# Designed miniproteins, single chains, continued (4), part 92

Each design is a single chain, and the fold is of that chain. pLDDT is the mean over its residues in the fold that is shown.

## One batch from the design tools (miniprotein)

Design m15387
Fold by ESMFold2-Fast:
Parts: C-alpha cells; structure tokens; sequence
Structure m15387 (fold): chain A 73 residues (1-73)
C-alpha cells in the first residue's frame, strides 16, 4: 500500500515538471508569434503536443493507481 502512495507521489512530481515545461513552451510560442516567427512557433507547438501527450499518459496512470489505492483501503 505504501509503495502505491510513493508511486503516485513520483508521478505527481513528473506531472508538475511537465506542466512547468508546458508553461515555458506556451510563453515561447507567444513570443515567436508576436515576432512573426511562424517557423519557430510551429517547432515549439510540436514540442508542446509531445509534452501534452506525455502529461495525459501520466495523469491516466495516476488516476488508475489512485483508484487501486482506494479499493485497497
């Protein structure tokens, strides 16, 4: 049971790290668009999509582990 709680904490930590990277990328995309640099904006948007997919996977994994923990309680 304790091991599941630790796993959830590790995933939550990774989720926060990815959210920070997403925030930084959104700011960079905004700057690129303000400067009219469409090519740079497209590259950053691809990175954003990859991070959003990774975030989604981690959030699903966290939800599954939390549901397992709730059933064991």
Amino acid sequence: IEELEKEIEEIEKKIEEIKEKIKELKEKIKEALEKGDEEEAKKLEKELFELELELGILEIERAVLKRILEKIK
Scores: mean pLDDT 82

Design m15388
Fold by ESMFold2-Fast:
Formats: structure tokens, C-alpha cells, sequence
Structure m15388 (fold): chain A 80 residues (1-80)
């Protein structure tokens, strides 16, 4: 649910601040999926964008590009 998504988002932000980018990216993806399942497409888009940023900093450009695309798809859903 949303509360579980918020918990994963918080942990992701903490790990990102510590420079643990790949672990942070995984938590941001989990948060995005929980928000998406709850119908919160705007928060899902934000968390996929955070995951893309974290993967880029981890040197995982392919994953960064994939999650940036997913963020754009969720933005389109939020605009409805």
C-alpha cells in the first residue's frame, strides 16, 4: 500500500545519501511499484525517476534509461 511505498522511499533516500546508489535504486523501484498498484501514478513516476538517477550514479546506464522511460509512462497516466 501507500504507507509501505513511503517506507521504501524513505529507506531509498537514506541509502542514496550514503552513496549506496544501486541499493537505493532497488528501493525506489519497489516504492514506485507499490504506488502504481495503489493508483498513485504521480508518486510512481517520481520514484522511477529517482531509481533512474540512482542507477546512473551506480554506472548502470541501461537500467537508468529503462526506469526513466517507465517514469514518463506513469506521468502520462497521472495527467488523466
Amino acid sequence: GVAEGEEKEKKGKELFAEGKYEEAAQLFVEAAELYRKSGDYAKAAEQYSNAAKAYRLAGKDKEAEEYLRLSAEEIEKAAK
Scores: mean pLDDT 87

Design m15389
Fold by ESMFold2-Fast:
Order: structure tokens, then C-alpha cells, then sequence
Structure m15389 (fold): chain A 81 residues (1-81)
């Protein structure tokens, strides 16, 4: 689906930002990836639900890692991080 493709694209960008220590950018990209992944999950046929859940979990993982990176740098966390 378009939402699944968008989630994958945003996850790839978020992973690159995270690997490069760009934690604010990684967090923003992961939040957008989560929105796309949740849209994919809402529209998933039964056989694709597990894949969509995988995208949601991947986005949340990057959000957690980016948030921890920001905290270690002494930078503020968004309320919805």
C-alpha cells in the first residue's frame, strides 16, 4: 500500500539519521513513520496485519533510541516523544 511504502521510506531515513547521531531528525522521521505505519495497519487485510505491526514496532524502537540519545546530549524531549 501507499502507507506501507511511505512508512518503509521514513523508517529508512530515520535509521540513517539515528546512525549519524542526528537524534532530533531521527525522532521527527520516526514519528512520521509511526503515523504511516498506523495508517497501513488500519487498512491492512488480515494477512498483512503482522507486517504492519512490525512497521509500528520499528518506528517506536527508533523513537526510543532517538529520545535516549537526546537525553544523553542534555537536549529537551518533546512531550510526545
Amino acid sequence: SAAEAEARRLLDEAQKALAEGRYEEALELAKKALEAALEALRNAPPEEVAKAIGLVLAAQGIRIEAGLGLKKQGKPLPPDA
Scores: mean pLDDT 84

Design m15390
Fold by ESMFold2-Fast:
Structure m15390 (fold): chain A 60 residues (1-60)
Amino acid sequence: LKAQIAATVESLSGHTVAEINAALSEIPGVQSVATAATAAGVEIDVQVGDETFTFLVPAA
């Protein structure tokens, strides 16, 4: 699951926060997606069960 989420995040480099959120929410097992815009890009927290996976998508 983590590998699938990471691959999806990588494929969405340069996409909008809304597009990233929508794509990740479609992955089975993902319970919530939180996004935060920063100067470095979009920080994404993906919750699966009791685990949280954090990724950074570089600014477009």
Scores: mean pLDDT 74

Design m15391
Fold by ESMFold2-Fast:
Structure m15391 (fold): chain A 69 residues (1-69)
Amino acid sequence: GTSLESLAAAVANVLAAHGIAYEPAAPALLVERVGTDLARLGEATARLIDHARATGRRITVADVERLVP
């Protein structure tokens, strides 16, 4: 079944596949805020990728809190 831990791992894998560095706690926090809606989780992950690419910086817990209230 789909678990929060599995979703956090999936988010981390997507970020890594796009060459995006992230704080270890950031994928799990994103899943906690978005929940198990895969479409919404994908949209939120894409926003974080776009932000990281625009800034040239790693994704932080603060970025998740700001972009995914």
Scores: mean pLDDT 84

Design m15393
Fold by ESMFold2-Fast:
Formats: C-alpha cells, sequence, structure tokens
Structure m15393 (fold): chain A 68 residues (1-68)
C-alpha cells in the first residue's frame, strides 16, 4: 500500500538523519530523493537513460549529504 511505502521511506529517512546528524533541510532533501527514485523505478515509461541519469544523481546526492 502507499501508506506502508510512505512509512518505510520515512523510517529510513529518520534512521539516516539520526545516524548522520542531518539538518531538517538535508532530511527533507533525502526524503524527496527516495520518493523520486521509487516513482521513477516503478514507471514503465521511464527510459533507461532517465533511470541511469537519476541513479548517478541519487548516488552523488547521498554522498554529498553523508559528507556534509
Amino acid sequence: SEEALRKRIEERVDELAKYYNLTPEQKEKLREIFEKRYELLKDPNATAEEIRKFTNEYAKELKKIRES
């Protein structure tokens, strides 16, 4: 269900925010990235190029948040 998915995303975001001492802004950015990644991966019309580009941006942004 969408509720179960949203809960799982929020729990994961909360875990990472606690572990890395993220700011509220970094936490919100992380949530947006997780939600966007999930939507892209389940979209049957998403191109391989779009998925690859997002995967690279996702990895880069996670590293940036972690190193901040």
Scores: mean pLDDT 74

Design m15394
Fold by ESMFold2-Fast:
Structure m15394 (fold): chain A 66 residues (1-66)
Amino acid sequence: NAMEELERRKKLEEEIVEAFRTMAQALGDRIVARTPEEDREKVLAETQKWIDELVKKAKENIEKSL
């Protein structure tokens, strides 16, 4: 039943990555909310780029671990 094990692993990877993305986005939203209005657009763009990079690295590490 190698196919069932692969499906379970892939589903776990997707669930973990999605949970991580949700958490990272929530943290990013808090950073933006605490930023002065004049800097908010720049900080929003930088924060989103940072989140995207973290999610990418998380996917790579999870795939290697599971």
Scores: mean pLDDT 78

Design m15395
Fold by ESMFold2-Fast:
Structure m15395 (fold): chain A 73 residues (1-73)
Amino acid sequence: KDQEILDLIAETARRLKELGATPEQVFKAVAIITRAVETGDLEKGKAEIEKLPISDEAKQVALETLERAYELA
């Protein structure tokens, strides 16, 4: 369970970096996803990802990861 979420987040961080996200942007996206899963506030997590200064493709990857991590929790 927790290991699957960690593996998913690690894979997502790699994908975001490949899509041109900076280390700071990757860290922010991972922090948002982790907080949303821990608090159960999926809608707040989605709103925070939408505000990140990253590409639409990177936002889509982060949103998909958020939903999958929430389902695994």
Scores: mean pLDDT 82

Design m15396
Fold by ESMFold2-Fast:
Structure m15396 (fold): chain A 98 residues (1-98)
Amino acid sequence: AVTLSLSAPDSIKAGETLTVTVTLSASTAGTYRITVTVIDEKTSKVVASASATVTAGGSVTFSLKLPATPGTYKILATATDVETGKIVGSASKTVKVY
């Protein structure tokens, strides 16, 4: 099984950088692509995204610049198995911009 752990602040000030750390736990050795997307919950638009490749047990930290617009944003992390192209894990968290 693949499990993602997502660490991010509960809130940030408008114009600050959002730091997101994703840790991947997997029972199978392999290479996985971690993609983080930040979605504005009011508009349903993706406002930031980044991706990186990790191996099982690895972690990656993303620095994302969000719009200076206050609101509620959803952070969605997905793990894709590079060999199969399938999404094998996900995690999400809400962040508030003030």
Scores: mean pLDDT 84

Design m15397
Fold by ESMFold2-Fast:
Structure m15397 (fold): chain A 64 residues (1-64)
Amino acid sequence: DAAQREALRRAFETAYDALKAGMSPEEASRLANEVAAPHGITVDFSHAPKERALAAAEAGLAAL
């Protein structure tokens, strides 16, 4: 589904930008879910250290 793929990409972009700006993984997850939830997608980085959350967002963008 192209719309879900685009929503997931924007969610990962949002998380990446938030983490790079110094926000916590919990804050990054909340912002990403504001983008993804209307499309039935949930993203959660809140249980990861910041470096792992950032790497996960980068990997998600690379896979899309």
Scores: mean pLDDT 78

Design m15398
Fold by ESMFold2-Fast:
Structure m15398 (fold): chain A 78 residues (1-78)
Amino acid sequence: DEIEGLIKKARELEEKAKEAYSQGNYEDAAKLYEEASKLYLRAAQLAFKEHKIELGEELQRKASELQSKATLARQKAA
């Protein structure tokens, strides 16, 4: 399932981002959070296309959360 595959990949990137952040590698963490956010947005688009509205909304919220984390990581890198 393409949606499940995208979510799995996004979670792997999110965990790598958390690890990078904990090591003080804020620029790497920001990039990984941005990549994870893009995969969640792609999964959300597919969910909406399949009329899975609640799933699509949840995936959009996760994408927004990760984008915020990326922004904070970039601020710490500066």
Scores: mean pLDDT 89

Design m15399
Fold by ESMFold2-Fast:
Structure m15399 (fold): chain A 64 residues (1-64)
Amino acid sequence: SAAREALKQRLVDGAAALARALGAEAAFQMTEKEIRELVAEGVLSEEEARELLREVRDAMQRAA
């Protein structure tokens, strides 16, 4: 859905912003925790979470 894709994009963009503010390690830990909570709540599947974490790492690498 559009809302689901918007949520994923916000998590990716948010991780990049956090990496600039707090550093890559802290930003990744915070974002991974949020993604895992979304999986536990049934908002994201395990597969979507794995793909999203790869996108997060890529975005953070570009923000460095």
Scores: mean pLDDT 83

Design m15400
Fold by ESMFold2-Fast:
Structure m15400 (fold): chain A 51 residues (1-51)
Amino acid sequence: SSMELARRYEEDARRLREKAEELRAKDPDNLLADVLEGFAKIMELLAEKYK
């Protein structure tokens, strides 16, 4: 269902942000952290679309 899809995108976004935070804590200039934050934002926008 659309609501299940929204929850999955929110869960994916949360995990991506957690990983980005972990990488950022070790190296503030970590480019992978920037990329993961970007993907998390896309997942958050998709979640909003399916709510």
Scores: mean pLDDT 87

Design m15401
Fold by ESMFold2-Fast:
Structure m15401 (fold): chain A 65 residues (1-65)
Amino acid sequence: SAEAEALARKREEEALKEQARKNWTPEVEESLKRLRETAEKLIKQGDPRGEKIAQLVEELEKLIG
């Protein structure tokens, strides 16, 4: 009984991870697009933080492939 419950839970966790993964990519792409636009605006205004934000966006893009 305990072993059967552990197997059922593992299958549910795997299904939830797959569902989260499917929904994750479009949201991440949208967030990165907004951050890129913010970074470009700050760079154009001469804010030194803009270049740092652009670098962080590039690092995040490497994480998603």
Scores: mean pLDDT 77

Design m15402
Fold by ESMFold2-Fast:
Structure m15402 (fold): chain A 80 residues (1-80)
Amino acid sequence: SEEERRELWQRLHDIHFEAVEIADKAKPTPEIKKLIDELNKLIGEAYRALQAGNIDEARRTLEEMEKVLEELKKVAEKVS
């Protein structure tokens, strides 16, 4: 549905915003850069899935993004 699609777009924007906030504050270690690169790749995949109307694929990609974001938070805390 359009409402479900809107919800997934909102989740994508929320994750992207939080990732930018963390990247701006975190020390640029190789591990943090790797996680940011991985997250950016997943953001691109989620965008393509949503544009194509592949709702189930978008949802799975957003779940992976949330896992990478949590890893990024943990690594950023260790080097802060």
Scores: mean pLDDT 84

Design m15403
Fold by ESMFold2-Fast:
Structure m15403 (fold): chain A 62 residues (1-62)
Amino acid sequence: GAAAKREEQERVLRKAIEALEKNSHTLSEEQLKEAKERLREMVEEGASPEEIERLTVSALVS
């Protein structure tokens, strides 16, 4: 149901934020903040878990 989808999106978002924070030594404070805000905006826009993971990987590799 909708609640289960929200919980899944929230878990993926938390993992994405944790991954960014674990790699914060390669990112500036401003870049980290911007990436976190973009992830939150994507979740609010109804982005899929796969889209959130893709953005996270892109931010860490780029």
Scores: mean pLDDT 74

Design m15404
Fold by ESMFold2-Fast:
Structure m15404 (fold): chain A 55 residues (1-55)
Amino acid sequence: ADEEAKRRIDEIIEAGVSAEEFERRATALVVEHGGSPALAAYFAERAREHKERYG
């Protein structure tokens, strides 16, 4: 579950969507996959990477 959610988050960042759209989609994935602390931490790290790449 977490690995699939991480893969989908990575696909969203590679798609080059806006920071707002990234947060919206990634938050939905975290919630859909049970909102684990590890998954939330991965999301936070990917959000930082997205800002570095596209923001």
Scores: mean pLDDT 74

Design m15405
Fold by ESMFold2-Fast:
Structure m15405 (fold): chain A 104 residues (1-104)
Amino acid sequence: DKIPELIEKLFDEDPEVRAEAVLELGEIAAKGDKKTVDIVLPGLISLLDDKDPRVREAAVRALGKIGAAYPELKEKIVPALEKALDDKDERVRKAAKEALEEIE
């Protein structure tokens, strides 16, 4: 699968590359590979603290999809999304509201 290459892209200098990798990893994880979720989830949560709001927005959206697909992960995902409701960027805050509505 593409997972190792996408994980490398999470550390790219270009925030657009990081955001794209986050969204693709979130989509792959949400579509039913629980093993992939276990590998990528800590990294996706850490990217909520990324310096670029595009990456933080992507991480929020990815976590929303994963939380909706795996209700057992709500205990870990919901607190991270609630923190994103207080983000400095309005788009990140809006994405967090939408993600929490998707999970609930």
Scores: mean pLDDT 85

Design m15406
Fold by ESMFold2-Fast:
Structure m15406 (fold): chain A 83 residues (1-83)
Amino acid sequence: MVSPEAIEAAVHLIRAAVDLITARKYEEKGDLDKAIEAYQEAIEHFRRAAELFRKSGDENGVKGAEAGLEDATRRLKELQEKK
């Protein structure tokens, strides 16, 4: 029913969620370098998920992954602009 690519994409979404939790914990601790690294990892996982969902024809999966990518990218930029 679901393609192997869609399953792999779902795994990348889970990894991205874990990276976002990790990034938030480092940000709470004031470890900005590690928070930035974790956000960058989340962005990579969201990007991979979107690619895989697109290959599988899962339009809802693509939209979800792209929304996550946009949110993570925005958060990363906000963090990098802290003086």
Scores: mean pLDDT 83

Design m15407
Fold by ESMFold2-Fast:
Structure m15407 (fold): chain A 75 residues (1-75)
Amino acid sequence: SSLAETLQVIIDLVKEGDLETAAKAARTAARHWESSNPEVAKKLLEAARYAEEGDGEKAIKILEELRDEVEKEEK
């Protein structure tokens, strides 16, 4: 699946209140992207941290900003 699709799944998990699963998904995605796009991996880890802290609004903001940047690069 594309990174944009992965980001949407994580955003949906945060919106559902499943912050623990969202954080795990974001960390898994960060590991996948670490070697090819370290800036994406860094932002995914920041989103995971906010989800772990219970701050779903900040997590969503980072994930949506990242999705917008990815859409510019993939389209």
Scores: mean pLDDT 83

Design m15408
Fold by ESMFold2-Fast:
Structure m15408 (fold): chain A 106 residues (1-106)
Amino acid sequence: SRLERLEELTKDEDPEKRGAALLGLARLYEERGDYEKAIRYLEEAAKLEDPAVRNTALIELGELYDRLGDYEKALEYYQKVLADPEASEEEKKLAQGMRDDLLSRM
């Protein structure tokens, strides 16, 4: 199954495959409404050395907590992207836009 393939890829020697698999598992569990598992996989991806995977996971954590109504946690995750010196200009603009949108609704 897609789930079994993604779980095996989290053990891959290639860090790029591991990062992509963690994000894939998080998205799959979110699609299934299992937000607890989605959050756990995103938190694991957010600890990785790859700044693109890490910052994608932080943005997705922010979006997920916003949808769950935990605005303080959502803001914390967007702020982590903005504070990351390795975050791309695109990632920082996205996080800033999401933070500004959330604050306008509070």
Scores: mean pLDDT 88

Design m15409
Fold by ESMFold2-Fast:
Structure m15409 (fold): chain A 61 residues (1-61)
Amino acid sequence: SLEEQKRAELDRLLVELDALYRAGRITPEEYLEVKQRVFEHVLAGNLDEAIEVLREALARA
């Protein structure tokens, strides 16, 4: 389904964010703020917005 594809993309982007954090390329504060924003969108059922937040964060790193 489209939702399953979006959840897979979200998971892939979260793995990339975690890799940046482990590499020291993003601050702990920025990492937590991005994670919180993603979590809020996921809880609201807004997977597209959660994906966009992650893409924007990764593009800036």
Scores: mean pLDDT 87

Design m15410
Fold by ESMFold2-Fast:
Structure m15410 (fold): chain A 63 residues (1-63)
Amino acid sequence: MKEEFKKKAEEYDRKADEHLAAGNYVEATRYYGLATIYYRKSGDFEKADEAAEKAAQAAVLAG
């Protein structure tokens, strides 16, 4: 269960990174938000905080 949540978080984090690199800031913000939720569900609060910070940064770039 926790391992499945971690895998989903990693997938969303990676997808967010791809959107960020492409200038798709709205999509990057959404996927970092999803990564944050799944990292929290997996108990990886450090990774969740990192993803949340990336989401906040992407949201600023999105306007």
Scores: mean pLDDT 86

Design m15411
Fold by ESMFold2-Fast:
Structure m15411 (fold): chain A 57 residues (1-57)
Amino acid sequence: SAERKELLAEIGRELRAIGESFQAYLEALKAGKSIEEAQAISREAGRRAGSDVGFVL
């Protein structure tokens, strides 16, 4: 159904956003950024991927 297709698409976007946020966080830490800076970069990456979920690491 259309609702199921839309739900799966939303789940896919959120999972991708989480993955991109986590990857950005790790890359920021590898680059020597502080935890606070890495968290800000992670949140921005997730937002750009279609989520505004500010997950706390």
Scores: mean pLDDT 77

Design m15412
Fold by ESMFold2-Fast:
Structure m15412 (fold): chain A 92 residues (1-92)
Amino acid sequence: AEEELKKDPKNVKALTELGKRYAVEGKYEEAIEYYEKAIELDPKNIEALLGLAQLYYLIGKYEKAKEALERVLEIDPNNEDAKAALEEIKKK
């Protein structure tokens, strides 16, 4: 985003980076919130959708994880990460 003169919470990249940092720290609810904000700004952001799916899986919300992965596959039908993650959910 060229208009960014300062790090802005509305910036999709900054929101996905915050989501990743909170996820690494085990702060899954906060990580989910940042990925959801990224998706509100960019509904086709595959990185944020994959991040949401992983976090929902880690907290046991398998149906929400599946929905996020199916959304990735609607955007990119050949996304190998989404296909692999869906196979993991099917085993549960």
Scores: mean pLDDT 80

Design m15413
Fold by ESMFold2-Fast:
Structure m15413 (fold): chain A 80 residues (1-80)
Amino acid sequence: SAADAEARAEVDALRKELEEVRKQFEEGKISPEEAQEKALEIQRRAVAVYRRSTDPEVQAEAMEVGVEAAKLSAEASRAA
């Protein structure tokens, strides 16, 4: 459906955003606190996509992004 296509595009965008946040954090370009805040926001947005999508594949990808965002948040929290 169009809604599931939009959800997939949003998950792809969130994955790219998470990769950029991780890179900036690993390069020391953002603080641990900023990395944690951004990762938690990406996790919340991924959970929202998971809840509204009816496509099991999109739901699985959204869950994967959410888990990776939670991992980055935990890493950043330990460095803070």
Scores: mean pLDDT 86

Design m15414
Fold by ESMFold2-Fast:
Structure m15414 (fold): chain A 98 residues (1-98)
Amino acid sequence: MKPDFKEIEATLYLMNGILALKYGDYDKAIEDFEKAIELAPDSPLGARAQVLLAEAYYKKGEKEKAIEWAQRSLDIARRLGDEEMVKEAEEVLKKAKE
């Protein structure tokens, strides 16, 4: 397949968001994951970014947004047939509803 420069940029935002999430900068994590989704929305990278965006909202205490993004990520994970991502999205959804 030809190189996709948008997916390369999306990967960089995804990695930066993961670091921000790890270090408790939830606002930066949200921004970085939103950029990754914008650049690669219907890709495995975009689906992963949506799961992580839901987790970032959950950790920030924005449970309603965490539920919305977890439900969206679950839909895409199911369409991609990624069972591990499906389980991760279901776990975020469960935590955010409790």
Scores: mean pLDDT 84

Design m15415
Fold by ESMFold2-Fast:
Structure m15415 (fold): chain A 78 residues (1-78)
Amino acid sequence: GSMEERLAERIRRLLEEARRLLEEGRVEEAIRTAELALGLARIALGVLKLIGASEEDLERFEELIEEAERLVREAREA
């Protein structure tokens, strides 16, 4: 639905912002932004599981979690 779509778009935008911040050398801001995206994606996945959302929606948010976790690790290593 539109709520899940808007949340996924918001998480993607946060991940894009975190990557940009990391490229600019703003490491602490990149970590905070990536951690926010990760937190939102984890909460969203939990809610979607509780309401019996589609496998496609679950996979979408699982992919966002994996991307966010990777970005947090990369930012912490910078």
Scores: mean pLDDT 86

Design m15416
Fold by ESMFold2-Fast:
Structure m15416 (fold): chain A 105 residues (1-105)
Amino acid sequence: HMMEELKKKAIELIEEKLRRFAELTGMDEETLEELLKRAKEILEFLLEKGVDPETAAKAAVHLALLGYSVEEVEEIFAKLSPEQQKAVVQQLAENTDYLLELMEK
């Protein structure tokens, strides 16, 4: 199934980005596992909302790093228009790459 294949690639992107973050910050394995679980849950929600897999993965990483649960993300999105949801997701995805670059310095 094409959707399952795209979701798998998005999950791989999440794992790559969070493992890189863990290396840069000296993060414990237990903390990394919790972030991976949370990011994957947020990814599923964003994919259900029609966000493309790459953008959804990057935004999910950012939201997980900020400490948001999928339930909290759902509550926030319920208060936003579709246009506002798209803008927030795009901004979060763009900021994920910027955060990783800053952590390397």
Scores: mean pLDDT 80

Design m15417
Fold by ESMFold2-Fast:
Structure m15417 (fold): chain A 84 residues (1-84)
Amino acid sequence: SLKEKVKELLEEAIKKAEEGKLEEALRLVLEALELVKDYLPVERYVGLKLRVLGAMLESELTGNMEPAVEEIKEVGEELLKTLE
């Protein structure tokens, strides 16, 4: 299902972020966002995308992966709830 595919992308993104592979993690999250974009108001889609980008940038600048991991988890929960 679409929900299972989104879940798999998000779980892989979390693993990549935990490994410090931020570019791979970002690609996977953006793929998940693209799959659900038609189920979200445009303002919500853009907002979630900017939140992920901001957390990734913070993790890249600080070397601390916690911001990226935490934001992927939170955004991921919102995406999965959208696919009811």
Scores: mean pLDDT 88

Design m15418
Fold by ESMFold2-Fast:
Structure m15418 (fold): chain A 59 residues (1-59)
Amino acid sequence: SEEEIFKALSKLSDEEILKLLDRLDLPDELKAKVIEALRSDDEKEKQEALRELARELAK
């Protein structure tokens, strides 16, 4: 489910998330958003980006 994917992503390090993005065929806009959120050091932006990533992966 989307929620289980989100929980799994939330347990990953920033480096593990970046490696995951490199391996997946995802929209460039979503990849850019996740990368920017990880660089921002803003926990709210990180949570929002990871939730969007989880939604895409749940399709």
Scores: mean pLDDT 81

Design m15419
Fold by ESMFold2-Fast:
Structure m15419 (fold): chain A 68 residues (1-68)
Amino acid sequence: QPPLSQAQIQQLIDQQAQQLGITLSDEERQHLVNAASFVQRQLGASQEQVQQVITDLLLDIQAQREKE
């Protein structure tokens, strides 16, 4: 399986954020793209692993928003 393009990573982030009811800032979205791209390129992560990283980071962002 070829690595996911930046556009595909962005699409996955947008889809998962929508499913979780999370509205991302541009900065948060860029952070998620960078993190997903890093694990794919540097660690050789599979598409499934990239999706899991995106999910975990989105849940972390949601949890952090409760700590005001």
Scores: mean pLDDT 79

Design m15420
Fold by ESMFold2-Fast:
Structure m15420 (fold): chain A 71 residues (1-71)
Amino acid sequence: MKAEELEKEAKKREEEGDLVGAALLYYQAGVEALKAGDEEKAKEYFERAIELLGKVDPDAAAELRAVMEEL
């Protein structure tokens, strides 16, 4: 699945109120963007995943932030 497809699914999950599902899809979109060589877009996706996770699971959000600091 391409990053753009994952972003579309993430937005749908946000619309449904599934913040955890949306955050996981944004995280996967970030991974796919990295595979495509788009580090800037990957950081945008990871930041969105951290923001959404931070609303329900601050510890998981902190872990994703730590991963991003190594990029």
Scores: mean pLDDT 80

Design m15421
Fold by ESMFold2-Fast:
Structure m15421 (fold): chain A 68 residues (1-68)
Amino acid sequence: SDLEELRALLARAEADEAARERGREVVERLAEESKAPEEVREEALRLAGLLALQHEEAQRELAALAAE
């Protein structure tokens, strides 16, 4: 049912949001650490971007389902 699917998508979006927030915290910590190599910071930024993209996909799926 649409309602059951919406609840599942909301739960996934919330999980992705938490993961995205944790990714941001990691990037912020690495930016503050003088000992972190540039390549490590670049990888952290890439991962943060992927987490943000996952959240955006969940939001897009929710919008599409609501439009039905």
Scores: mean pLDDT 56

Design m15422
Fold by ESMFold2-Fast:
Structure m15422 (fold): chain A 78 residues (1-78)
Amino acid sequence: MLLEHAAAHPELVEAARQALEAGDEEKAKELALELLRELLAETTDEADRARLQADIARLEGDEKKAEELYAKAKELRE
């Protein structure tokens, strides 16, 4: 589960939580990107990798790339 993979990086999750509590949305976004990249490095399943790459692209503002990758992830699971 992606949530279980996030739990493997408790330091990044805690830092993101603290940034959100402080109202620092930019720092929270940067920490979320770092967490997603770490999860991508640990993930071998093609559908999960495509989904993580889509989440990264969306946070970076590349909506077209995110949509293409979400479609790829859905196709790989079907």
Scores: mean pLDDT 73

Design m15423
Fold by ESMFold2-Fast:
Structure m15423 (fold): chain A 72 residues (1-72)
Amino acid sequence: SDREERERAAAKALEELAPQMSEEQRKQAETVARLMVELGASPEEIKRILELLVTDPEAAAEALYAALQAAQ
C-alpha cells in the first residue's frame, strides 16, 4: 500500500542518514519521519526533509510547517 511504501522510504532514509546524525538529531528525524508518513507525504518528500534535518535544520522546520499547512 502507499503507506507501506512511505514507511519503507522513511526507514531507509533514516538508516542511510544515521551515521551523520547525533542521538538528538536521530530522535528528531524519527519523529518527523513518522509525522510525514501520517500526513501522506511522498517518499521523495520524506527523504528531502530528513536530509535537511542534517544539513539545514531551519529549512527542514520551514518545509515541515508548509507540509502541515497543506494537510489542512
Scores: mean pLDDT 80

